# Designed miniproteins, single chains, continued (3), part 105

Each design is a single chain, and the fold is of that chain. pLDDT is the mean over its residues in the fold that is shown.

## One batch from the design tools (miniprotein)

Design m11891
Fold by ESMFold2-Fast:
Structure m11891 (fold): chain A 55 residues (1-55)
Amino acid sequence: SMKEKIEEELKRLKEVLEQLRARYAASTDPATRAWLEDQIAMLEERIKKLEEKLK
């Protein structure tokens, strides 16, 4: 179902988000950190929008 597909995508996106946060915490390069901040923000917004579809 569409709901199951959204739930599976949310699980995948949350796993990617954890990996990006870990990389951000370990990173010392300013350019890499800035890129990771943008990626994390975009992914958090995408997760929020998908969670709203499950209401």
Scores: mean pLDDT 87

Design m11892
Fold by ESMFold2-Fast:
Structure m11892 (fold): chain A 61 residues (1-61)
Amino acid sequence: KEELRKKLLELIGEILDLIGEEIEIERDESLSEEEKKERLAEIKKKIEELREEIDKLDKEL
């Protein structure tokens, strides 16, 4: 129960870090529009996976 709460907070923290990375990519003037789309799609995938992990943990409560 304590472990589940800690894990949930860690996953939320990872999502926040990914959102920060997403903003950084969007603001990166050295990347082409195609490169930005590709990198943003990868981050979106990671966020979806983390959301799935959070949902799984929530169901265990």
Scores: mean pLDDT 79

Design m11893
Fold by ESMFold2-Fast:
Structure m11893 (fold): chain A 90 residues (1-90)
Amino acid sequence: GPSAEQKKKKELLEIEDNAVRLYVQGKIDEETLKKIAEALAEELGFDPEDFLELMRMQIEAEKLSGYKLSPEEEAEALKKVEEFKKKHGL
């Protein structure tokens, strides 16, 4: 139903946010970010190139925010991203 679809989109957007933050803080590389972006685009039904452009805009916004992950937030973000990667054979 719509609630299940909304929950899935929320979880995918949380993976996107975590991947962007980890990338901006140098915790994942550009190739890893690109693979995550492609997998997210497939799950969300977006064109991969358009989605990567949206993520680049989000990266610039994140850089401007100056936000820094605590060690606990970093570990949780890495765990969520790793679980997503395993699900998608990355």
Scores: mean pLDDT 83

Design m11894
Fold by ESMFold2-Fast:
Structure m11894 (fold): chain A 67 residues (1-67)
Amino acid sequence: SRLEEALRKAIEALEKGDAEAAERHLAEASVLASPEVRAQLSKAGRALRKGDYETAIEHLEKALELL
């Protein structure tokens, strides 16, 4: 799905240290997401803003599990 693709691309961007790309993919995922998935994306966004890419990836992986 488009949501799965956006989540996967966000994780890939974070693994590469590309915060700008990760933010773009998170924004796309947030528009497509259910409230439950969106809660995980909000947590990922907060971790990303703190520079904690590992925690951001964990929340994005949890979002994928909810699909």
Scores: mean pLDDT 87

Design m11895
Fold by ESMFold2-Fast:
Structure m11895 (fold): chain A 62 residues (1-62)
Amino acid sequence: SAAEEAERQRLIEHAEGLGEGIAKGLGVDSYEISRPDENTVVLTGVKGDEVITTTIQIPPLP
């Protein structure tokens, strides 16, 4: 339904915001956020010569 779709989008936006917070907490020089599927947000950060990848899982909606 439209309400379920809107709630899913809110969760995705929240997860992306969490990814930005994590990047700042890790002290990365740059970062990229991607979505390989509907329930996954992947943060890829670069810190000096190191590449850091963190996966954020979005819980399924009822």
Scores: mean pLDDT 75

Design m11896
Fold by ESMFold2-Fast:
Structure m11896 (fold): chain A 56 residues (1-56)
Amino acid sequence: SRALLRRIAQHNSGLSDEQIDALERARTDAELARIAREAGLTLRQAKSLRDALRSA
């Protein structure tokens, strides 16, 4: 499921593998917000995606 979720994020949001890895590793809201801004996501969207990836 995690692999499929990563592919969906790449296709729908244009995230690179590196951006998805950075999202999963982000420990602070500031780090997450920076990645979200670069990817064209809201902080809320980035948090939801990170949580989904971590629970998959």
Scores: mean pLDDT 79

Design m11897
Fold by ESMFold2-Fast:
Structure m11897 (fold): chain A 74 residues (1-74)
Amino acid sequence: MDKEELEEEVNEAMALIAVAVAKVEARNKHPEKAEEVEAALEKAMPEVLELAREGKNVEAVKLVEEAKEAALKA
């Protein structure tokens, strides 16, 4: 396996874990907004994964948090 391919796969996995954690937190802390948060995170997913593949892990996590916060404020 190419080291670059492995890094991309690890970054994608970490981004998916961040999204999963955000969904679980929303369901536990704000069950009334859980569906809106899940929908917002799913909509942001393609961009989050692209940022993660580019090694922009901080930006990927920031986008996850921004999508979550926007849905919670709606």
Scores: mean pLDDT 81

Design m11898
Fold by ESMFold2-Fast:
Structure m11898 (fold): chain A 78 residues (1-78)
Amino acid sequence: DREEELYEKVYELIEELAKKAEEAIKEGNYEKAIEYLEEAKKIVEENIPDEKIKEEVIKGLDDQIEAIKKAEENKELL
């Protein structure tokens, strides 16, 4: 099933980008981490045809971006 394969590849790419974002955070590069998660959002928006699944995944990514922004703010308080 090509549709199942598409979903599998999209989730794999999102996972890879999320891992790269985590690595960027460990390096203190919060801007790069946000860029990776924003790229993941674009992939979801362009490739996931199910509106409910798309909305849930994008919300999860938005929550991660918000958490990274909060972490960046906290680092400035040093």
Scores: mean pLDDT 79

Design m11899
Fold by ESMFold2-Fast:
Structure m11899 (fold): chain A 68 residues (1-68)
Amino acid sequence: GAAAQLESLKSELESDPNISASLDGSTTLTVSTNLTPEKLIALTLKLMGEYPNLSVSLSGDTIVVSAS
């Protein structure tokens, strides 16, 4: 289910020392990074492509992934 996808994504993203992700309940993952703007945009687009069943948005320098 979407909750399991968010838990797996959190673990995958946190394998990068420049990325920190926090899960709010089972529905929303907030991703904070020390990446350059170019890499941040690339990561956002990658997540949109890999998780089309999830809502992925970029708010400033933070990526928000929600179960939809």
Scores: mean pLDDT 81

Design m11900
Fold by ESMFold2-Fast:
Structure m11900 (fold): chain A 69 residues (1-69)
Amino acid sequence: SLKDKLQEKIFQESSTTMQIMLLKMEIDIYKKNGNNSMASDKQKELDKLQAQSDKLSQQIQQLINQVQQ
């Protein structure tokens, strides 16, 4: 159902948001330790997750609109 799809996407967004927060903290730690190589690799992972998060947010808004119709 649309409600089940919405619930699933909300859980995915919550998980993705937590992963983004952890990656931001890891990047800061690597930068402070002078490990620019690992910081760069983690930044690429962050950019990928940020794009996925943006897509999930868009999908959630579309599903909310459909459920409220």
Scores: mean pLDDT 86

Design m11901
Fold by ESMFold2-Fast:
Structure m11901 (fold): chain A 70 residues (1-70)
Amino acid sequence: MSKEEKGLKAAETMKELRAKNPGWSPAEIAAATMEKLGLKLTPEQQQINREIAEKLREIGDEFQAELLAR
């Protein structure tokens, strides 16, 4: 699985967890996403996630943007 595919899979999983658990903080959703996918964030993956988060802020999804930026 490529770095881009991992980022997209993480974003999809975060959206599902956010929808199912509206009471969870961004940090809790991020932790659960990492556990569910078995992913460890590398500096490169964190950079990709930050770039996706910036794009999400531009379209108004601030919760998802904050989640990916962590």
Scores: mean pLDDT 67

Design m11902
Fold by ESMFold2-Fast:
Structure m11902 (fold): chain A 90 residues (1-90)
Amino acid sequence: SVEELQAERARAEAELQARLAATAPSDREKVRLDAEEELARLQKENVMAILDREYERTDDEKERELIDQLKKQVEEEYAKRMAELEARRG
């Protein structure tokens, strides 16, 4: 649900802030990157689960084709995000 995804994001943000407060300044960027990477993975998994459920619910072949295209876009966006985060690591 939207509320569940919002709650997970809020928890992740609070956990990140707590971890950063306990982390030496020189290590904080690594902690941020690790947290962003985990958040990207969870967001991708949640969106894919929604699309899988919609695929099973529809009897319209055109809707299934659209869902397959959306899944491909989600995978491509996730790959781009991971590449961006990896580039920031050095």
Scores: mean pLDDT 83

Design m11903
Fold by ESMFold2-Fast:
Structure m11903 (fold): chain A 92 residues (1-92)
Amino acid sequence: GEEAVEKAEAALEAGDFESAIEYAGEALKSKDPEIQKRAIEVLTRVAREGDEEAIKRAIEQLKEALKSKDKEVVLRAIGALIEAIGSLIDLE
């Protein structure tokens, strides 16, 4: 959980979107809603800054966050998905 989200945040700051997406996906498997929210923030930034392939992979990880039992995590994942899909449309 926490180690995965810290690695995701570090990869994002380094511009390594592939590793950021992978570690954020692992962090979303955490039962801690605060770790899940941090992972969603990483994926949201990938959606803003990444290419088409990175955005599509971020969308797949964000879909998993919709399965969370935490209402705030689900709402943040919905917001991130809307933003990611919008970014993908703008690339067309």
Scores: mean pLDDT 84

Design m11904
Fold by ESMFold2-Fast:
Structure m11904 (fold): chain A 78 residues (1-78)
Amino acid sequence: SESLKKLLLKLAEKVLEAKDDPFEAELVLALVRMLLGILKSSNADPEVIELVDRAVEALEAGDFEKAAELLRKAAETA
């Protein structure tokens, strides 16, 4: 889970960097969605899945700060 923790923290950073760039915002949303799909198919911890799913919802709503917070919480749980 160390690799997953590092990935989630890097995605949280990317989310905050992307907030003012529409192209980067769509790219980071696609990456978080891809990760969510992988976590669901690999039978990952349900709490981690829920936090990443909420991060996707936050990104879709344009709430980059909340999405980054949720990804950091997922990293702490992973």
Scores: mean pLDDT 86

Design m11905
Fold by ESMFold2-Fast:
Structure m11905 (fold): chain A 87 residues (1-87)
Amino acid sequence: MEALSSQPELSPTEREMSNIMKDIVEETLKKNPNLPEEVQKQLLAELSRIFREIKEKLDAGEISEEEAIERFREESQKVAEELLKKA
């Protein structure tokens, strides 16, 4: 259980949302190998923004940890689809 560099003080929920973000990016790039770099950067920026927004709601007690994970998954998927449609 000693890993000094691999554990910033991320909550389990933040870690799960980070994993969802990575999965969505990987899936989007797999489906769209010719996606422009600007759109890839926009996807990452939008996912980071959603992550922050959901975290702020979680920290404020407005949503549960389970709701945060589900909302992040749904909102991230929608944003990826909208960016692909606009590209």
Scores: mean pLDDT 77

Design m11906
Fold by ESMFold2-Fast:
Structure m11906 (fold): chain A 58 residues (1-58)
Amino acid sequence: SAEVRALAEEYGITERQALGLLTLAREMGREVAVDFAMADLGLSREQAAELIDRLEAL
């Protein structure tokens, strides 16, 4: 979606990565998605938490 793509671009990740984070948060919980975003996407904890919260609000 256009909204997911725009958020992904804002955080320096791909739309595919953003969709993957949203799926991970929905299936395994927010804490798992935050940890993945930090470890695999190089986001800070604050950036990861904010991105996931904003993705879930879409």
Scores: mean pLDDT 87

Design m11907
Fold by ESMFold2-Fast:
Structure m11907 (fold): chain A 61 residues (1-61)
Amino acid sequence: AEEYLEKGRELAEQGRFDEAIEWYKKAVELDPTNEEAVAELYNLLKSRGRLGEALSYFKSL
């Protein structure tokens, strides 16, 4: 869980936002109760104009 979250952060810092979203999704899938991973995924999707995708994804958890 922690490893996937860190990988997502690295990719986001490099401007690789689509790849960062994929790694954050993996972190959330491993532990949906990880509020930090959920928040970072939500905030990144929102900042990229993908809020509808974020809302649909979290409804499926």
Scores: mean pLDDT 78

Design m11908
Fold by ESMFold2-Fast:
Structure m11908 (fold): chain A 59 residues (1-59)
Amino acid sequence: MEKEVEELRKKRKETLEEYGKKMADLNDGTDEELAKAGEETQREVQRLTEEVRRAEEEL
C-alpha cells in the first residue's frame, strides 16, 4: 500500500503533461520563456522523484 508514492508519481506525470501543454502555448514565445519553463519543470520533476524515492524507502 503506497498511496503516497502513487500520488507523487501522478503529480510528476501531470507536471510533465502541463509542461507539454505550456510548450504548445508558447509557439510565439521567446527562447527565454522556453528555457525558463524547461528548467522549472526539470526542478519540479527532480524534486518529486526524490520525494517518491524517499517515500518508497520509508514504506
Scores: mean pLDDT 72

Design m11909
Fold by ESMFold2-Fast:
Formats: sequence, C-alpha cells, structure tokens
Structure m11909 (fold): chain A 58 residues (1-58)
Amino acid sequence: DEERRRREEEARRRYLERLTEIGVEKIKAAVEKDYKRLEELRKEEERAEEELRRALEE
C-alpha cells in the first residue's frame, strides 16, 4: 500500500511537471500564432494523460 502510494504520487508529480512544460510551450505558440505547434502540444498533452492513466491502473 505504501509502495503503491509512492508510485501513484510519483506518477502524478511527473504528469504535473509534463503538463506545466506543455502549458508554457502552448503560451509561447499562442503568442507566435503557431497553430500547428498548438495542435502538436495538444497531442502531447493527451499522451501525458494516457501515461498517467496507465501508471495509475497498474
């Protein structure tokens, strides 16, 4: 149980870090009006959510 909690906590931390990185990049892309980059970042965000889901399902 403690081990599962640690893995879950680590997975959430990694997800939040990734989400923050993507968020910063989305702001930059929006300022530059780089719509293609925004689409790519949206896909990266979806992949990060998928990674978290898999990690939590164990």
Scores: mean pLDDT 80

Design m11910
Fold by ESMFold2-Fast:
Structure m11910 (fold): chain A 63 residues (1-63)
Amino acid sequence: SNEASGKAAEAAGRAGDGAAAATGAWEVQLHGGNPELGRKGAEAGQAGDPEAAAEYARLAGLS
């Protein structure tokens, strides 16, 4: 489920929804994804960088 959650957050971020990407990255780390990557995704999305949030969320889900 972490891979699917990471891909959903990636899709949201690439569509320009940094808040949804940040939330997804944070949720991925709570469910056993990579905590460093999930945190970076959440921070990037909150800072207004949805593309960076998307990439970190994807990578966190693969971890």
Scores: mean pLDDT 78

Design m11911
Fold by ESMFold2-Fast:
Structure m11911 (fold): chain A 71 residues (1-71)
Amino acid sequence: MMRIIVERGDTSPEDAAARIVAAAEDPSAEEVTVRVGADGTPEQTEEALETVVALARALGDRTGAEVEVRD
């Protein structure tokens, strides 16, 4: 059972998504933590976080992975 942890940080939503997908495809992966953000406005960081969380939840529904969102 894999755990996906999404936090605020400096990783682009594209790079964060790629890391989540790679971990989900690795049968030995037990946990992935991504720290998502965007340069610019707080609104851009919020949008990036929401996009990555939506992807993580969709993968969780498909694979049985648990999703945690941390502020």
Scores: mean pLDDT 79

Design m11912
Fold by ESMFold2-Fast:
Structure m11912 (fold): chain A 99 residues (1-99)
Amino acid sequence: SLAAQLRELPPELAEAVRKALDVIANPDKYTLEELRKAVREAATLLAEYFRQDGDPEGAEKAREIAEKAKDPSLTFEEVQELFAELLRLLGERGYGIVP
């Protein structure tokens, strides 16, 4: 589950992912720019964490997601897809996805 996944991340990363989840779950409360920034922040922090944890491939993939999230022309659906890609990357790298 996402809750189990967030518990396995360092607190700063868990908070960034939780913030992005909250924005996606409550689109009427947040702007598209806030969603884009939340996904970019989570992806940027994950890239740094993967680099420090000795996973350069994971770090590169997370950086690509963060770079894509900088585009202000992205739709809400496209930003949701970038976040889904980030969650898939976390699962592929063994971060707390319950089968």
Scores: mean pLDDT 77

Design m11913
Fold by ESMFold2-Fast:
Structure m11913 (fold): chain A 69 residues (1-69)
Amino acid sequence: MEEEIAKEVSKRTGVSVEAAKLAIKLAKENGLKVTPEAIEELSKKTGISRVAAALALQEAVRLLKENGL
């Protein structure tokens, strides 16, 4: 299930599956909120831009909510 969500985030945002998995983890840790701190952590750990990190986190939050968190 989490791996399927990560693949969907990756497909929709163009980030790697590894970046998508970290986005899901950060989204869960932050109560399904996109925070500046989560964006910066995702960007620095994966090498993606802050814009790409924000989009990946937004999509992760959306998909997690749709899948009944």
Scores: mean pLDDT 82

Design m11914
Fold by ESMFold2-Fast:
Structure m11914 (fold): chain A 74 residues (1-74)
Amino acid sequence: MKEEKIRELTEEAIARIRAAKSEGEIAAIVSETGRRLAEIAGKDAAGEFPPLANRALHRVGREAGDRMDALAAA
């Protein structure tokens, strides 16, 4: 089921981001997650993700921002 795959991918990406040690590592995780979300959920004719995948990207982006801020403060 696509929803379960999106959930698992999101949780995996967040765990990897929280363990990341550099901005480059975070950027690579975010890029790979976006690519895999596109493969699972697809994009509409306008190139936009469905709501579930868009929420997953937003959550991953927030965790990435928080981790980058934490690394910059260290």
Scores: mean pLDDT 79

Design m11915
Fold by ESMFold2-Fast:
Structure m11915 (fold): chain A 113 residues (1-113)
Amino acid sequence: MEKIEEALREAARAVAAGDIEKAVEILAELMGIDEEGKELMKRAVEGDFAAFLKLVKENPKAALAAHMLTVGKLLAEAGASVEDIAEAMRMVLEGADLERAAALQERFAARVA
């Protein structure tokens, strides 16, 4: 648990510094994302919408991480603190986890019905 907080703060610092490559590496290690996922995350964060759509379809973890980084980047460009960036990234992570839990419950309900 403490490891997640530290990783999010380090990713937020990298985003605030404009070091998107480092931020991608930190989140990929935290979330278990492979090299292909990291490459698509970098493209998505830089505005490649086709790369983001491919991640949503084929690699939802990397899509979530790309969304976290995009939110962080926008906040950093608006002059937000590292703490605010880290908190926003955490809120995105927690929101998507709840949505995934709901989707899993719906799939199980469909299989039992």
Scores: mean pLDDT 76

Design m11916
Fold by ESMFold2-Fast:
Formats: sequence, structure tokens, C-alpha cells
Structure m11916 (fold): chain A 61 residues (1-61)
Amino acid sequence: SRMDEIMDTIRRVSELIEAGDYEGARALIEEALERARRDGDVGGEITFTGLLDWLDDRLRA
């Protein structure tokens, strides 16, 4: 399901952040966001936009 795909992506992003791979995490979120926009997945677009904003805010701190 779309929700399972979103949750799998979030899990992979969390693993990259825990490993200190912030650039990899950002790239994965950006890829997922582009896919959501292409597919008209509004829920995915909202989720990944929020996650990207959250990551960028934390990296600036």
C-alpha cells in the first residue's frame, strides 16, 4: 500500500540519520517527494515535505 511505502521510506531515512549520513537522508527524502508529486500522492507529498523541512531545521541548529 502507499502507506507501507511511506513507512518503509521513513524507516530508511531514520537509519541514515542514526548512521550520521544526513546527505543520504536528504537525498532519499527528496527522491520520495519527487515520486509522490509525480504520482499525485498528496499524503506522501505532505509527509515528505514536512520531513525535509524538519531535517533542514535540525541541520541548521
Scores: mean pLDDT 82

Design m11917
Fold by ESMFold2-Fast:
Structure m11917 (fold): chain A 97 residues (1-97)
Amino acid sequence: ALEKAIEYAEEAKRALEAGDVEKALEYAKEALRKATEAYRAARAAGDEETAELALEAIRKLEEAIEILEKEEPDLEEALRLLEEAIRKLEEALARAK
């Protein structure tokens, strides 16, 4: 789930860099779904550190989605949030042993 969350978040970033807000929103929502699956799995396993990192990524993805759904989205802020979410997901994946 973490690997797929990262892949979708990276696709959202690429779409946003290309100016495709609709595609970025679709991929960001997929990343959020996969990050949520990873968070639940980490919680079930008692992996509190991985769960906390996944939750931070979820919050950043939710903020990015909210921005992208606005009539005049702040694309730079959405991109920054996607990059932060990717970093947190990568940290979570590195800790998942």
Scores: mean pLDDT 85

Design m11918
Fold by ESMFold2-Fast:
Structure m11918 (fold): chain A 64 residues (1-64)
Amino acid sequence: MTPAELEALLERLRAEAAREGKAGAEPAIAALEAALRAGARSLEEAAAAVLAALEPEAEAARAA
């Protein structure tokens, strides 16, 4: 995957979150960006980092 493809993917995810009014998706998108930029060797590794980052948010959502 090229850096340009990653930027395009992140931009699309941010645009979708904004369109749906899901500001809570922003931390997950930021975690994905950070993992991919840090040189995660695979999308699976990046996805695991995103899931770990979402655990506190999932708890907050359940409390609401």
Scores: mean pLDDT 64

Design m11919
Fold by ESMFold2-Fast:
Structure m11919 (fold): chain A 77 residues (1-77)
Amino acid sequence: MVEELIKALEDPDPAVRKEAAERLGEIGGGAALPAVPALVKALQDPDPAVREAARRALENIGGPETAAALAAAQPSL
């Protein structure tokens, strides 16, 4: 399941990428840890809805990799 959702994060359709990020967030925890690198990449997605879904998924998964990625995703003004 997680592997299928990681592949869906590379889908050409932004609606599919958004859905994959949301579902990875619902899984959360250690089971979704393999998706963290793909979700971090999705924080740079051209679609703002995909970026928001990836951010929420990383917040739900937690862990040191997600905390560092979320801090880096915010522009320091």
Scores: mean pLDDT 75

Design m11920
Fold by ESMFold2-Fast:
Structure m11920 (fold): chain A 68 residues (1-68)
Amino acid sequence: SPADEERLLAYTRERAREAGLSEESIERLEAAVRDHMQLNPDMPLEEKLELADRMVRQLVLHEREKAA
């Protein structure tokens, strides 16, 4: 539902900011989350939230690898 989408995106933004990601990285992450939602419309909200957490962690690791 639209409400679940807004909840998921708000959660994703909060986790990404807590992880120290830039606004540019947060915007890219939101786009990736939206794309995944379109490909997996029947996925439960709880599983989508877990996916968002995994995507934040992967992006943090990727940024750290580039900085090294």
Scores: mean pLDDT 78

Design m11921
Fold by ESMFold2-Fast:
Structure m11921 (fold): chain A 55 residues (1-55)
Amino acid sequence: MTLEEKVEKVKHAKEAGREANAEIAGVEPKPLTEEDIEAIRKAIEQIEKEEEERK
């Protein structure tokens, strides 16, 4: 699975969470920004680096 595919999965999960929280709070959900997507990408890269070190 590519890095972009992993980013897409995490992005969808975060968007679903924001939508659910916004519905509970009675406000409009905020979409993910490019900065949010970059943070997700960096987090995935860090996790993959740690997994490689554990091998």
Scores: mean pLDDT 75

Design m11922
Fold by ESMFold2-Fast:
Structure m11922 (fold): chain A 68 residues (1-68)
Amino acid sequence: TEHVQAALAAFRAGDWETARAHAKKAIAEDPTNAQAWVLLGASHQALGDDEAAKEYFEKAVELDPSLR
């Protein structure tokens, strides 16, 4: 989705707040998109919110068990 691509681009640029916002929008459009949950988790981890990051990564793995 457009929001997943925007979240990934923002994350690569070090813009964690923008990455988080786009990841949330991607999840709102498709809550089964495991990559959007990964990007949300990674953005929270980069912002220092490790507990929220763990929950979002677990959700991503539930949706796609092939994720490490």
Scores: mean pLDDT 82

Design m11923
Fold by ESMFold2-Fast:
Structure m11923 (fold): chain A 87 residues (1-87)
Amino acid sequence: AALSYAILGLLAALSFAVGFVSGLTLPRNRAISVDIITGVLIVLSFVVIFGLAYVLFHTFVLDQGIILALIILAVANPLGLILGVIV
């Protein structure tokens, strides 16, 4: 349904925006510690996104939608974070 796609788009946009803002606040001088912190943040983002997407789509959409939602959310957040760090 159109509503389900709108929800996916909204979640992807929010996930990307959160990652981008987080990336902008990270130190620009890349030390080993900064790389480790960035890696940890990306992993934590995946865990939070997977949990939220699973709860949302397990309740409101058929199981076939869950994998698509997880892929979209998992890609959007780290892409935003990487772009925020680069900018």
Scores: mean pLDDT 61

Design m11924
Fold by ESMFold2-Fast:
Structure m11924 (fold): chain A 56 residues (1-56)
Amino acid sequence: RSPNIKDELFGLIDQGKLEEAAKKLAEYFGMDVNNPEHVKAALKFLLKEYEEYKKS
C-alpha cells in the first residue's frame, strides 16, 4: 500500500523539483540519497515514468 507516492513524485516534477522527487524515490527504494549516482538513476527512472504518464 503506497499508491500516493507516485502522485507525490509527479507533483514535485510538475513544480520543477526534480532533485527532490528523485531523492524521495531513492529513499523509497532504500537507496542512499547522498549517493549522487543512486539519485541520478532514480531521477532517470522517474522521468521516464512521468513522460509515459503525461503522453497524450
Scores: mean pLDDT 77

Design m11925
Fold by ESMFold2-Fast:
Parts: C-alpha cells; sequence; structure tokens
Structure m11925 (fold): chain A 88 residues (1-88)
C-alpha cells in the first residue's frame, strides 16, 4: 500500500513536481498538449497526469495532487528511458 502524509507535502512540492512534468514535456504548458505528450510516452503516464489535473481542478488535498504528479513523473521517466533503449 501507498501511504499518504499530507504534512509531507506542500504547495511548493506540488509546483516542483508539475514543473518537472512540464520540463519532461519539452516546456509544454497547455494541459491538453501535456496530456497528449504523456500519452505518447505511455498510457500509465497519461492516466496519472489526467488524475493530477482532475485533482487540481477539484481543489483536492495537496498530498493527493503531489502523489498523482509523482506517479506521472515516474511513468514518464520510465517510458522515455524505454523509448531511448528501443531506439538504440
Amino acid sequence: PVYLHPEDFSEEDREEKYKEVVELAGGEKEEEKLLEIAREVGEDAYEYLEKAFELIKNKADIALITAALQGALTMMKLGLRVNAALSA
């Protein structure tokens, strides 16, 4: 099981994770385009990022938003690494 500790997450942690997602997407800032880029990397990356945006729109707990963004980052990094290996 994944443990969520709201006290371990701040608004700055959420912003840093979102910034890392934007950076992995080549600086893309538009939600729709970010989701398309995540989907090109992998379905899991897309699902985590879509959930993060849903949670942000619904003003959910920062811990939940940060966890979803971290999931998206992990899947995007994995997908990019796999794609690089397959291209070699």
Scores: mean pLDDT 74

Design m11926
Fold by ESMFold2-Fast:
Structure m11926 (fold): chain A 61 residues (1-61)
Amino acid sequence: AVPAVPAAPAGEEVQALESDGQLHLVLTDRETGARRVHVYPADSPEALAWLAANDVPVTRV
């Protein structure tokens, strides 16, 4: 089972990075700069749908 994709809380910036078949969602608080990272398979339909719904581009590295 894949973990639930977190909702983007108000005041956080979201970045998505794809590396070697994994999606890294980086959530950065815009006021404090605190960061959280969530990792999903790159082919996770739930993660991809969430990114599309929140207009978050995926950057391949």
Scores: mean pLDDT 70

Design m11927
Fold by ESMFold2-Fast:
Structure m11927 (fold): chain A 55 residues (1-55)
Amino acid sequence: SEMDELIEEAVKKMKNASEEEALKILSEFYNRAAELFGPEEASRALQEVLKRLSE
């Protein structure tokens, strides 16, 4: 799905990001997901990105 692709791309970018870049990546990811799927789905997707990064 488009959401799964956005999540995978965000996780990949975050793993290679500096602290400064990380905030921008997360902000851009949330804004894009909210635009496509709404803020509630975007919040869940953001939590999934953070969960995958903690693994």
Scores: mean pLDDT 83

Design m11928
Fold by ESMFold2-Fast:
Structure m11928 (fold): chain A 66 residues (1-66)
Amino acid sequence: SAAGERSAAAGAAAARAGESAGAGTKIHDMQLNGSPEGAAAGAEAAAEAGLARGYRIGKMSQDRAA
């Protein structure tokens, strides 16, 4: 539904903003103490985990609202 899509999109955006802030810090730290390839892979994995979590939370919220 449109409401479900909007809720999921908002959750994903919030998760992305949080992951982006966290990933930025982690990327900087890994670039100083690790390889750039590792930093990029870590950031991508963190973003995917955040999106999956946001989607699940959004779906549960919809179930409760219904």
Scores: mean pLDDT 56

